Designed miniproteins, single chains, continued (4). Designs and how they scored, part 52

Each design is a single chain, and the fold is of that chain. pLDDT is the mean over its residues in the fold that is shown.

## One batch from the design tools (miniprotein)

Design m13773
Fold by ESMFold2-Fast:
Order: structure tokens, then C-alpha cells, then sequence
Structure m13773 (fold): chain A 80 residues (1-80)
């Protein structure tokens, strides 16, 4: 469906951006874990907003948000 294609694209874009951010954070000992978490939270919220603007139902956007938040926190634990 069109909705599933939109979710897939935004998920791929988010995960790629997350990987770049985490690679940069690994090189910056001056950045605190709290600052890193705030940056990741901003990325997740931006992706959720993009889904809603694209017409993805709120329930699916919430599921996406929860999944991406969990992935972000787990990956952050790997680098900080």
C-alpha cells in the first residue's frame, strides 16, 4: 500500500540519519549522554511528524515512534 511505502521510506531515512549521528557522537567525548538522547528524541519526533504530514494514520505513527525510540536508545548504549 501507499502507507506502507511511506513508512518504509521514512524508516530507512531515519535509520540512516541515526547511524550518522551515532558515528559523530562516538568521536565527540564533549557531548553528554543526555544531549545525545535529546538529539535522538528530536530525530524520532521529526520522523513521526513526517509520517503524520504524509497521511499515515496516528496509530501506525505511534507504533513507529515507539519502535524508533527503542532502537535509538539501544544503539546509543553501544556508543556512549
Amino acid sequence: SEVEKIIEKIKEDFLGHLDLVLRLLAKRPDVTREQARAAIDSLVNAAKSDLLEAGVPEEKAEEFYKEMREIGEKRLDEVM
Scores: mean pLDDT 85

Design m13774
Fold by ESMFold2-Fast:
Structure m13774 (fold): chain A 61 residues (1-61)
Amino acid sequence: SERERLIREGILYGAEGGLYRISAAVGKYSTPISDSELQELLDKSAEYERKGEELLEKARS
C-alpha cells in the first residue's frame, strides 16, 4: 500500500541520516577530517532525518 511505502521510505531515510551522524562523530573524534567535511556529513544527516520525518507524517495522514 501507499502507506506502507511511505513508512518504509521514512524509516530508510531516518536510518541513512543516522549513518551520516555516526560518520560525523567518528570523523570528529577518531580521524583527521576537515571542518567542511564534518559540516557536510552533519548537513546530510539533518536533510535525511527531515525527509524521513516528512514521509512518516504523510503516512499518518
Scores: mean pLDDT 83

Design m13775
Fold by ESMFold2-Fast:
Structure m13775 (fold): chain A 66 residues (1-66)
Amino acid sequence: MAEKEKELERFLEDFRITHGLTEEQVERIAEAAAKILKMDPLEDLEKFGLAFLFVVNNEKVRKELV
């Protein structure tokens, strides 16, 4: 449903702004999180959120997104 898509977009936008990330960086992180879950983000937003935060913390520590 469109409601879940809006929640996902809002989460990604808020995260992008809060952490000073570019749209490209957020897209890469979201794609990596979805791959970890092996599912679409909209199927389980809580699990996606946890995987997303895991990827973000890993990328910031290693700086592999440079």
Scores: mean pLDDT 67

Design m13776
Fold by ESMFold2-Fast:
Structure m13776 (fold): chain A 88 residues (1-88)
Amino acid sequence: SFEEEARKKIEEIAKEGAEFIENSDREKLIKELEEALKKEKNEELREIIEEIIKVIKESKSLEETEEKLKEILEKLLKKRLEKEKAKK
């Protein structure tokens, strides 16, 4: 099902994202995301970028980063599923 495939993809993306952040220059990554935020006009995408920046700044472990990224992605999935239900 779409939900099962989406959940697997969320787990993969959250894990890869957390590993990328752990191995990245956090200050440089934050700066790049803040520049992206300044150029983004879509309010939903802006909220996501702000949440990701917060995760990078506040997370103290790889596991915490992965969990918080998963929560962000699951919120996105819920919003998308609600929109799809409205379309039949």
Scores: mean pLDDT 79

Design m13777
Fold by ESMFold2-Fast:
Structure m13777 (fold): chain A 100 residues (1-100)
Amino acid sequence: SKEEEIIKLIEEAKEKIRSLEGESVEQLYKNILKILNELKEKIIEIDPSKEKQINNLLEAVEKDLKKIVESDKPEKEKVKEMIRMVLTYLDLLKHEIKEE
């Protein structure tokens, strides 16, 4: 089903995000946005009705990522917070897709 295909794409994106733990804050920011934009394009191709939902999620993630990057926390702490936050957003998206 379209739902199962989207959930698999979200899980794949989560694994890609987890693999970035060794990167710098700048590389992590760039690579997270790349992964999320690729996920967005694939989801819209499968189900165009999800375009607004996925765009809203990406805008929220970018805003929260920017806040973490601009904070005065140690780089290792920023990396952990960025990954945790993005994974949380992806889990929320996955749960919303399952309920439709």
Scores: mean pLDDT 87

Design m13778
Fold by ESMFold2-Fast:
Structure m13778 (fold): chain A 62 residues (1-62)
Amino acid sequence: MLEELIAAAVELARQLARNEEAKRVLARYFRDQILRDEKLPLSEEEKRELAERVERAVLAVP
């Protein structure tokens, strides 16, 4: 499920990104991976929405 991808990205950010710069780098990395993944069964619009949700979720990690 898409929610599992978001949860995994958030968990990785919690473990690896202990500061704001590292979170921004991880958020951009996940966004770019989603947008470039041709194997995801999603439209261009759905990929953009998922990428934005993942980026936002990673950046919101406390």
Scores: mean pLDDT 75

Design m13779
Fold by ESMFold2-Fast:
Structure m13779 (fold): chain A 56 residues (1-56)
Amino acid sequence: SAFDNLVAEWKRLGYELPEELKDKVKALLDAGVHPLVVFATIGLDIYRYELKHHHH
């Protein structure tokens, strides 16, 4: 699925998708948002999540 592909791509880049963002990813894909747009926008959310929970 598109969801599984996005999870795999983020993991390949060293990012694990937080549980709270999984439903958001699914909702965006279900709403017809292009997977590349979902990847970019949620990728920024993952990055901000990591910065919030880990120092530089």
Scores: mean pLDDT 77

Design m13780
Fold by ESMFold2-Fast:
Parts: structure tokens; C-alpha cells; sequence
Structure m13780 (fold): chain A 82 residues (1-82)
């Protein structure tokens, strides 16, 4: 429930034109989530917002990755166009 509510809040902020606020919510999930899947999904959603800091955040997380799989997945998100 809580995770779904956070995604719904971010979507609502985007609808209101509050892109920066939506970006910060998704960034918190990408940096603080215990689930690799949630972190990667949040990064992909951040990239869709086309915020200028998104690629820098993805690159930073890729450099700090603890496993080859996480590094590969983070680089794949960075290289995607959507």
C-alpha cells in the first residue's frame, strides 16, 4: 500500500505541473528503497520526467553499485531513451 501511494502521489504532482516535487519523491525511492526492483523502477520513472539531474543521479548510483548485475542494470537505464 505505502509504495503504491507514493507512486500515486508522484503521478498527481506531475498532473499538477509540479515536476520538481515528483522528481524528489522518485529520487528518494531510488536512493533509499531496500528493493533493487523499486530503485530501478523509480530511476526509469525519473528519466521519463526529463529532469536535467536524472542522468547524473543514475551515473552516481552506477559508480557506487555493489554487484555486476546492479551496475549492468543501472547502465542499461542510463542508455535507454525512455
Amino acid sequence: MSLLEIYQQAEELVKQGKIDEAYEILKELALNSKSLEVRLDSLAEMKKLKHPETDEVIEKLAKESKSPEEDFMLKLVLLSKE
Scores: mean pLDDT 72

Design m13781
Fold by ESMFold2-Fast:
Structure m13781 (fold): chain A 88 residues (1-88)
Amino acid sequence: MREKALEDLETAAEHATELVPRARPYAERLVETARTGSPEEAAEVAYEVAGEVARLMREEGVDPSRLAGAALRLVGSGVEFEIVARQE
């Protein structure tokens, strides 16, 4: 279900912004790309956003396990959205 995959992606993005509020513009870009762009673009942006979120969390001294978890959820949700959206 595309709507469920999008919801999971939005949830991962919100979780990242709760951990580091400065990540909000990156999370918003990811959700917008998932809604309006191609599935491939959404996955690429998810990977880029995960990298930026990880960088910001590291700079703010967030625990490495939380940082890794948030980044992996973003990438995983982006890949799942691509797979689901391609399969309709």
Scores: mean pLDDT 75

Design m13782
Fold by ESMFold2-Fast:
Structure m13782 (fold): chain A 99 residues (1-99)
Amino acid sequence: ADEALRAAAEAQFEAVRAELAALGVEAATRAQLIAAAATRAAWRAVKEGAMTRAQAAAAVRQALLAAGVPEDTARAVAAALDAAANEAEAVRASALAAG
């Protein structure tokens, strides 16, 4: 049983849900939580010089597809990240695109 993996994912989602609530996104869905977490990680990688914005957008899209999010939604989230001016905007916009 994947109980341990599910529990770890749920704990991470609770932390991301709190961050999204602080950004004005209440009652986030699973897709919104995945989008926000992936976007935050990708944005930080871009700021650290570990990847380009285009690579970050592609990585977020692939993470969402791997999690079972539809391709059109994953593409919208990646576009929201690429258009954002800062991390908070990227996380909020990606979550809204996923909902």
Scores: mean pLDDT 77

Design m13783
Fold by ESMFold2-Fast:
Structure m13783 (fold): chain A 85 residues (1-85)
Amino acid sequence: SILDEIRKEVERMLELAETLPEDDARQVRDFARYVLSLSEVSTDPKLQQYILDKLKELIELLKRDIDEALRYMGDFQRDVFSLLS
């Protein structure tokens, strides 16, 4: 299911977080908890697909540029909140 794929991508993010400085790792872990909570309360398949696609992009950013990845996480939270409002 899309939800299982989201959980798998979140697990990959948490693995990458363990390679980061603690302050950055904490931000990634907080974001991972947010995404899992959001995925549990939202049953809209289109929103779940959007989340999955954006998580894949974020994982590639986490490998290349942590500062850009942290900005992307903030933008993602704002965009998702707007979609749910």
Scores: mean pLDDT 81

Design m13784
Fold by ESMFold2-Fast:
Structure m13784 (fold): chain A 101 residues (1-101)
Amino acid sequence: MDFSSIKTVEELTEEQKNTLKLAILKVLAENPEGLSELELYGKVLELLGNIYISEEVFNHVIDELLKEGLIEVVGYDENGNKIYKITEKGLEFLKKEEAQK
């Protein structure tokens, strides 16, 4: 999906938020052992292309995914960054969305 650089939560459209949610879930599904926050952020940006997404926007979407139970925190890396993993609910959500395309 082609969208402009997103700097604040207020600039984030519902469509852009849903695109970012699906990108996060897809990256985590390809890395079922889990990814650190920094690794996840980098892989999501790579998947979406050369689009700037602020840490504010990224953290907002991560918080929504955690509240919805689509991802979980399974530990911390050597630098104290959270390690995120997709849940069974998150995998089911992703499969449903992919089947609609």
Scores: mean pLDDT 78

Design m13785
Fold by ESMFold2-Fast:
Structure m13785 (fold): chain A 113 residues (1-113)
Amino acid sequence: PEPSIRELVDEYLEMLRKIAEQVTEVTGDEEAGARLRAIVEEMGRRLRAAKTLAEMKAVLDEATGEIVDIMNELLATLDQSSREALLVGAQLVNLVASRVGLNRYIENEIKKQ
């Protein structure tokens, strides 16, 4: 059976929590890590309060944009030839790809309504 949107959203949130932890461990930037964790926790709260797929999509888009901005700020401070830049860059690519996939799934479900 196909996964539910709620299951995919929960998997996305778990991935974001893991990204925040890995970015903190790799860079040692506790402030950036705390900012990422705060956005993910607020995203979780807003998603629990969302009553429609459109509301969920808006929360996912807004909060993911904030995470992408922080990760780009971090990348700009790193030596681009470093292992740290490679790992943070890989996490950012994974985040963007996962969001694109989830967005397509949500849009398809909205069309069925």
Scores: mean pLDDT 85

Design m13786
Fold by ESMFold2-Fast:
Structure m13786 (fold): chain A 69 residues (1-69)
Amino acid sequence: SQQSQQLLVQGSVLFSQGNLDQARDYYLQSIRLDPNNSRAWQALGSVLRAMGDLDLSQQYYDLSRLLDS
């Protein structure tokens, strides 16, 4: 949906500004509206990696790959 895409975009802006907690929350809201959006799962993986949660980051990257197949 357009709302899901807008939340993903806002999350990415926050991520670029170093607001990792807010970026994560926006990505999670995007995923709740569109759980098949592989880009949102990839973005969530990237923010978790930046936060130091490497195991969860890898799981979400793997999920993004699965959804993109």
Scores: mean pLDDT 88

Design m13787
Fold by ESMFold2-Fast:
Structure m13787 (fold): chain A 115 residues (1-115)
Amino acid sequence: AATAAQLPEHVRLTAEGSKAFKEGDLERAKQLYEEALKINPNSPLAWFNLGRVYAKQGDLKKALKYFKKSAELAGKTILGALSYERAAKVYEELGDLEEAERLNRLAKEVADFAA
């Protein structure tokens, strides 16, 4: 029988995905985070974690898309600031130093608001 102590499925999937990511299994981490995102599509953490997977795989364009969506959903929170910082690093890797600097300034403003 189901018990009140069961974690929500999307929380369990996110935890399993983070374990796979730490172990270097990027494909499994991606699958688990994508399943979590299907259950909760407005989770800034799920978008952020998928951005991290894509960045580690070298898919900078997808990493950027996912970090930007995470920042949008997280708003003026510490996760929002971190998402802008990660997007800025992706722009640096793509050679767009102007956009990287703009997003780093935005990340600082968001972090200062969240503090």
Scores: mean pLDDT 84

Design m13788
Fold by ESMFold2-Fast:
Structure m13788 (fold): chain A 98 residues (1-98)
Amino acid sequence: SPLVEETLALLDEIIARLEAEALASKDKAVRRTLVLQGASLSTVRMAILLMKDSENFKQIVERAIGTLEDVRKTARALGLDDVAALADRAIELLKEIA
């Protein structure tokens, strides 16, 4: 599905941005939050990729939306408006896939 492919590409971009911001941050608590958020997104990305044809796909999409809502809140709190916008777009695409 073109929507699944676009969603996976957005998740890859968000993960890369969270990793870059974690490496740039001198705040240990911020680094930990960004690393854990990136790990959570990597997990849901892999689930979407591997289970797109499964009966559980809707539940995976719902979990991915929840994870992205947490990423969006973190990004907004840190002033990462570009990351928040990417998360909003990914949530929109996931709602269309569900």
Scores: mean pLDDT 88

Design m13789
Fold by ESMFold2-Fast:
Structure m13789 (fold): chain A 91 residues (1-91)
Amino acid sequence: MRRVVTVRLSALGRVVSPEEAQTMADGVGEAAASGSAIEELGVGDVAAEAEQLGRTVARLREAAAARGDELRLEASPEVEEAVQRELARLA
């Protein structure tokens, strides 16, 4: 049975570096076991920064899948739409 790990996105905050994203992904298994979300990932300008955030989320999703977990995204409607649009472009 797959465990689901939730990552929350916000329109305010910071863009996560690739190295930091990998460190967060490495914690996904333990976060899932405790029933906790990873943390909030921020985009200062939703439209402009969504591309970088989308790439970071794609990496987190791939790492979670490698552990047998499924990554789920939660965001405000505006942030979620922008990020999902970018993820679709990257796929």
Scores: mean pLDDT 55

Design m13790
Fold by ESMFold2-Fast:
Structure m13790 (fold): chain A 90 residues (1-90)
Amino acid sequence: MKKISIQEALDKVPKSVENAALAAAVISTGVVYEKGDVIVMKLITDPDAPYDEFAVFKGDEFKIMKLPKTDLSDEEKVKLAAEKAVEEGF
């Protein structure tokens, strides 16, 4: 898997999900990873919420993934979210 910029992610997503990707980019922490055909962005979330939120893109599909908060770095959190997205077939 590879760390990419928000701009690289926006350039890679198809036009069908471009508006969703632009919206996610605005509320992103700036940490984005690519694993195969999956792109994952960490979103800014409520610090008191028990979850971290991630925008996940694969082809024409987009979803928000919620994972329990951990003491991991944002980079490690996005890597785990990307691995989980690939394992779950999204």
Scores: mean pLDDT 82

Design m13791
Fold by ESMFold2-Fast:
Structure m13791 (fold): chain A 90 residues (1-90)
Amino acid sequence: SMLEVNRLIGEIIADFVKEAEEIRATNDVPTAVKKIEELKQRKIAEARKTLDQEAVDRLEEMLDEIVETNKRLLAEDPSLGIQAFFEPLG
């Protein structure tokens, strides 16, 4: 159903946001940007196995907006992409 498809898209988006936050926390800015873009491609490839093309297109649009938001956050606050440099080495 449309509701179930929207629920699945929401789950993928939630997982993407969490993984993108982890990428920003553990990588420098240019590496974080590259890894987040690669994560988007992986999530789209995974979704294609379960969702039809229309649902994948909607997911792709939403993930594009999230990627752009992440790039903006990293540009406005580079510390978000360099937090790992301040982590105590054990």
Scores: mean pLDDT 79

Design m13792
Fold by ESMFold2-Fast:
Structure m13792 (fold): chain A 103 residues (1-103)
Amino acid sequence: SLKDQLNSVKNQADALATESLRLYEEALRLGEEHPENREKLQEAAELARQAYALAQQARDLADNGLQNPSSSSADLSQAKTLLSQGQSLLDEAQYRVNAVRGS
């Protein structure tokens, strides 16, 4: 059902937000520990911050779709797009953080 899909997207948005915030905080900490990689880690933190913002927007759309049946389909479609974009940014941020950890 649309309600089941909206609840699934809401759960995915919460997970993306949690992971994005974790990676944001880690990138900032690693930038302090590895000053030589600070610029790269600040870029990773910014990508994680953007992923967090997209996760929050996807969550808000899912909540709106659950409350407003007339917009549920459009809200679901837009929330899925934002989740995909946020996951891509999180993956890029994680790749950059992992490169510093491997150094």
Scores: mean pLDDT 91

Design m13793
Fold by ESMFold2-Fast:
Structure m13793 (fold): chain A 90 residues (1-90)
Amino acid sequence: EIDEKLEKLRNAKSKEEIREVALELGIPQEIIDRLFELFEKAPTASPEERRKLWLELQKIFREIEAITGDKELAERVFRAIMLALEKLLS
């Protein structure tokens, strides 16, 4: 079941699909919205802004770790979300 949801997450075709599947995995929509904002800002960010974006990205990963209670699962969820965002915003 988790593997099926991670596959759906990796293959999500819209922001709404990412939000829906992530929510089924216990990840609040606010985390997905924050990740979208980081991805949108990253290409034009100054060095100082890029440092702040990187710190926020790390903070988001820690929040996902806290939600899942399992670092390995958190890494898999985070990678699936990041891959989906990269494909959607490319």
Scores: mean pLDDT 82

Design m13794
Fold by ESMFold2-Fast:
Structure m13794 (fold): chain A 100 residues (1-100)
Amino acid sequence: DEVRAELERALATYEEALARARAENPGEGEEKLELLVRTYEVLLRALGKPPVSEELLREAAEEAGVPLSEWRELKEVIPLDEESLREFVRLYLEHRELTE
């Protein structure tokens, strides 16, 4: 659906940006790419459920190893609905690109 398609496009855009960064610095960024892919795969799965629970998103952060400080900020905007989820994905990707 729209949210899922948007999340997939956002993930692809981020992967492209990270791939370009890795091309300039070969051998680095692999841990961050793995972390991001795992996190977004869990989020994509969660999009199949109308209410996205904080617990599910916490599990995604723990599984991917996302820094707690970064996660706390994201949790403040974690969605109970589709529009909030889209905003969460945008903010997360912006933050990741700026910090990498």
Scores: mean pLDDT 54

Design m13795
Fold by ESMFold2-Fast:
Formats: sequence, structure tokens, C-alpha cells
Structure m13795 (fold): chain A 67 residues (1-67)
Amino acid sequence: SAAAEQAKRDAILEEMEREALRLILEGRYDEAIALLQRKADEYATSDPELAAELRRMAANIEALKAK
């Protein structure tokens, strides 16, 4: 169902956000970016919406690192 697919997507996004925030807190911005990009590549074909959101998160971290 659409609700089950959205719940799965939300769970992955929550996990990735948690992992990325931990890496950012440690000053490990490049690793956070790489993690999100790798996860986006994993889902690029099966869930392009999830992949796009993960790439958006990576781009936001790149912008944060550039400050």
C-alpha cells in the first residue's frame, strides 16, 4: 500500500538523518555526505523519490560544510 511504502521511506530517512547528524556532530562532514550519496545510489532505481530526498540532504550538508 502507499501508506506502507511511505512508512518504509520515512524509516530510512529517519535512520539516515540520525547517522548523518552523528557524523556532523563529530565534524565528519565528508563521511556524512558520502553516506547519504551512497544510500541515494542504492535506491535510485527502486525508489527515485527517496533517492532524491537523500541527495537533497547531502547537498544541504555540503552547503553547511562550506560555511
Scores: mean pLDDT 86

Design m13796
Fold by ESMFold2-Fast:
Structure m13796 (fold): chain A 105 residues (1-105)
Amino acid sequence: AKELLRKAVELLLEAAKELIRNVTSGVRKAIAAALIVIGAGFDVELLLETDPKGAAEKVIEAAELLREVVEELARRGHISPDVARRILRKLEEAIRLAEEALKSL
């Protein structure tokens, strides 16, 4: 369960990093700010030790919010459709792993 959740966190972080690298420079600061807000109060390592169910729920919530951001940026042309699809696949896999971890907790 915790190993699946750690993999979900890794995918979520990879998706966030890929998004920042590939967005148009004019919106990069706004996206960085949005990622900080989405991650606010979210300490996954602490939650893994104290509340692993809460950690899984927060991973799912963060991935869903990031999905909405990616879809909006793709619609506005601030990120290429190919990059958006790769990021969305990572977010979907992160959600799947976090849901499987949650079932095992």
Scores: mean pLDDT 78

Design m13797
Fold by ESMFold2-Fast:
Structure m13797 (fold): chain A 87 residues (1-87)
Amino acid sequence: SKVDELVERIKKLIEEARKTLDEAEANYKAGDLVGFQEALDKLAETLQEIRDIIHELRKMGEFELADEALKEYNELAKRAQALVDKI
């Protein structure tokens, strides 16, 4: 179903965001500020895609799935903001 496709997609995006956060942190520790900024830019795009899917799930009436995804999104966004604050 379309709901199942959105759930699979958002799960992959959340895993991608976690990897990109790890890459950003590693680049920062290594002094690679260019790689750090590139990772932050990619993370911003991934987080936007996650928000778009959460909105689509809510529009489809899948409030429980949307709320669970929002919880994971908020955790990722908080970690991303902590990295941005290092610039």
Scores: mean pLDDT 89

Design m13798
Fold by ESMFold2-Fast:
Structure m13798 (fold): chain A 58 residues (1-58)
Amino acid sequence: SSSQQSKEIGIQIARQKGLSDKQIQEVGKMSEQSSVVTDTNQDQYNRIVSQNIVLQVQ
């Protein structure tokens, strides 16, 4: 599914940027919960990934 593909891509990018396992796990949990709330979940997913990348990219 598209949501699953987005999750996998986001996780790969997060790993590439050096996010911790805990951060990746939290992002993954949000994606797993997606189905009815797909659009909102995707926005939150992107926000969390962006925030964590900005904070952890050093």
Scores: mean pLDDT 58

Design m13799
Fold by ESMFold2-Fast:
Structure m13799 (fold): chain A 55 residues (1-55)
Amino acid sequence: AMENIEKFEKFFGITLSDEDKEELRGKSSVDIARYIIEKYKFKDVNPEELTRVVV
């Protein structure tokens, strides 16, 4: 959902491009977290655990 993308943007202090948002359209919150972690090379972050904290 769009509001989940905004929550992750605030949490990481990042702004996703329109292309990134289009890629994430319809994805689950955990898939959004995984995409951001992989794109920005965040180490030692579990996407499922992060999703529970952020959303």
Scores: mean pLDDT 75

Design m13800
Fold by ESMFold2-Fast:
Structure m13800 (fold): chain A 78 residues (1-78)
Amino acid sequence: SEVEKLLEEEGFDEKEKKIFKEGLELAKKSSPDNPEAQLKVAAYQKIIAESRGKSITVRPETKEFVEKAEAIAKELKK
């Protein structure tokens, strides 16, 4: 719930939150006790969904977060 509040504050809508929840599940397995890492990995999932041609609304502030999440996800994917 705390992580979901952060997602809302970053300007994520309901559709974007769904993608984040899926990414959050993966992040929990990689970083179960790190909510910040979970949030950033979830943002990476959002980038992947958009790159596959899905229409998702993204605010400028959100892009900064997804860029950080991409770096975190690459580290965890190793």
Scores: mean pLDDT 56

Design m13801
Fold by ESMFold2-Fast:
Structure m13801 (fold): chain A 105 residues (1-105)
Amino acid sequence: SQKEILEQAKKVVEELKKKYPDLFENLIDLSKYPEAADIISNPISMSEILEMIEKGEITSKEEFKEKVEQMFENWLKLNPEGTAEQMATEDAKKEAEELLSKIPE
């Protein structure tokens, strides 16, 4: 059911926030990444995704997946291959894919 899907989506968000608070909990810090405003047109974090679920702006597994993937893509655009942030983002992406696979269609 939609309710079960959204409840599981919230659990995915909370697990990612707990494991990667410095990367994904809040919007990208423009003081640390001043170029982000020119590179990222769709800023999003786990806190915004959770709010979107609560407000009914995300109503399906696919919509949830798209928002989570946008968040990871933003971090990968700002952090070159071989950086600690890029490696952590790839690890988080793999974990999110495993958690998402457990959410019903």
Scores: mean pLDDT 80

Design m13802
Fold by ESMFold2-Fast:
Structure m13802 (fold): chain A 78 residues (1-78)
Amino acid sequence: SAVIDRLREREVEELVAEIERRYGFPVTAEQLLAFLREQGFDDERLARVERLIAERGPVLDREELRALMTEFFRSMAA
């Protein structure tokens, strides 16, 4: 739905902005996973992010991070 798509866009943009504040770009896979763990991501969510990182490589620019997290939140929407 359009509402769920808007909420996902907002969550992705807030996450991208926070990563930029803490680490800048490019961000490493290790930095991203450490950040998500600090934000309370459980082992299941972290495993999903790790699979998406494996498709993109160990270093992410802003657009790669945005695309990865968009896919992650889309996959978590039941």
Scores: mean pLDDT 80

Design m13803
Fold by ESMFold2-Fast:
Structure m13803 (fold): chain A 89 residues (1-89)
Amino acid sequence: SKRELAERLFEEAMEVLKRMLAGEISYTEGLRKVLVLGLAGIALEHDLSEEQVYEIAFGLMYSLTSSREVAERKARELTEEALAIIREL
């Protein structure tokens, strides 16, 4: 089910987070992977459209960067990566 697939993505995100906290992967690489997997999981669980996924990613990135231009670019990248994961499931 979509819920079971979403739960697997969240578990994978938690494993990436654990490795990041243990210093086994860089903060930059780990954070990107956690955000992509988490966003894909949320999108699957709640049947979100591409537009809704982008809005969530934009809000998060704008809060972190305080730059609209950077937030727009990063939100697009995160949305594309999350949707690619969903398409491969």
Scores: mean pLDDT 88

Design m13804
Fold by ESMFold2-Fast:
Structure m13804 (fold): chain A 65 residues (1-65)
Amino acid sequence: GLLEEAAIEGIKKIAEEYGVDAEVEFKNNTIYVYVKEKTPKVEKAIEEMKKFAENLGFTLEVKYL
């Protein structure tokens, strides 16, 4: 729905602002963010993504590849 699309686009924008390469997928009422590295910059971007998703009522889970 519109809220799901807004959540995904917002998360993608946060990733872009932090310069983080992330793949975003919506599945089973959860937003998954896939990242290939675990750095302080990536972790800070993830914190902002989680806050954003939670404010819209979604669960966000991070998977490291």
Scores: mean pLDDT 83

Design m13805
Fold by ESMFold2-Fast:
Structure m13805 (fold): chain A 64 residues (1-64)
Amino acid sequence: SVKDVEELLDEILKRISTVLSPEQLKQVEQVYKEIKKRAKEENLSEDEAIDEFSRRVEEIVGQS
């Protein structure tokens, strides 16, 4: 479960990393680490982890 969440988030990060500024990428990488930690500690589902990550990424991108 945690491995599957990490793999899915990694693939999403790889896809968006090519369109993000260096500053946005650093913020998104921080969010990625936070969600991976929460998924491990709180047993987040894949859907919950992806939804939270996507929402936070949209906030970061929307600020630029």
Scores: mean pLDDT 77

Design m13806
Fold by ESMFold2-Fast:
Parts: C-alpha cells; sequence; structure tokens
Structure m13806 (fold): chain A 96 residues (1-96)
C-alpha cells in the first residue's frame, strides 16, 4: 500500500512541474493524476474514500482552471497537486 501511495505522490509532483512549464498540459496532467489516484483507491480499499476525494479535488481544480487564464489555471492546478502530494505522503506515513 505504501509504495502505491508514494508513486501516486511522485506522479502528482511530476504533473505539477509539467503544468508550471506548459499550462496547455493542464487537462492531461490532471487526468493522469486522477487516474493514478483511482488506481491507488482500487489497490488500497481501506483508503479508497480518501483517494477518491483527492481525485474529486483535482477534477474541481481543473474545472476552475479551464474557466481561467492559462497562467491562473496553471497556478490553481499546481497548488491543488501540491496539496494532493502532501495528503498522499501523510496517508503513506499512516499506513507504514
Amino acid sequence: GVEVLQKAAATAEAAKEAVLKDPASLKKQADDVVSALNAAAEAIPEAADDLRALAGSVTTALSLALDSSPDEGARIVSAQLDRVADALRRLAAQLA
């Protein structure tokens, strides 16, 4: 379980860096993180509700970003991806 959460956190961090370098990648990077969180939820049933809530938060951030300028959208999504990575690391620490 811990390795899956650490991998998902690394995916969220990589997605944040990609979004900050290329705001046009917003949707792809958000979709990739949502997919990773849903895969983690399937692998760790005891954390599934928390992981799906994190996926929902990324989807909400993406929706706000798409209604914003590219620079504002990149800031919104990158900030949420930071929060997701931190939450995943906290979950990994609790399960270790």
Scores: mean pLDDT 86

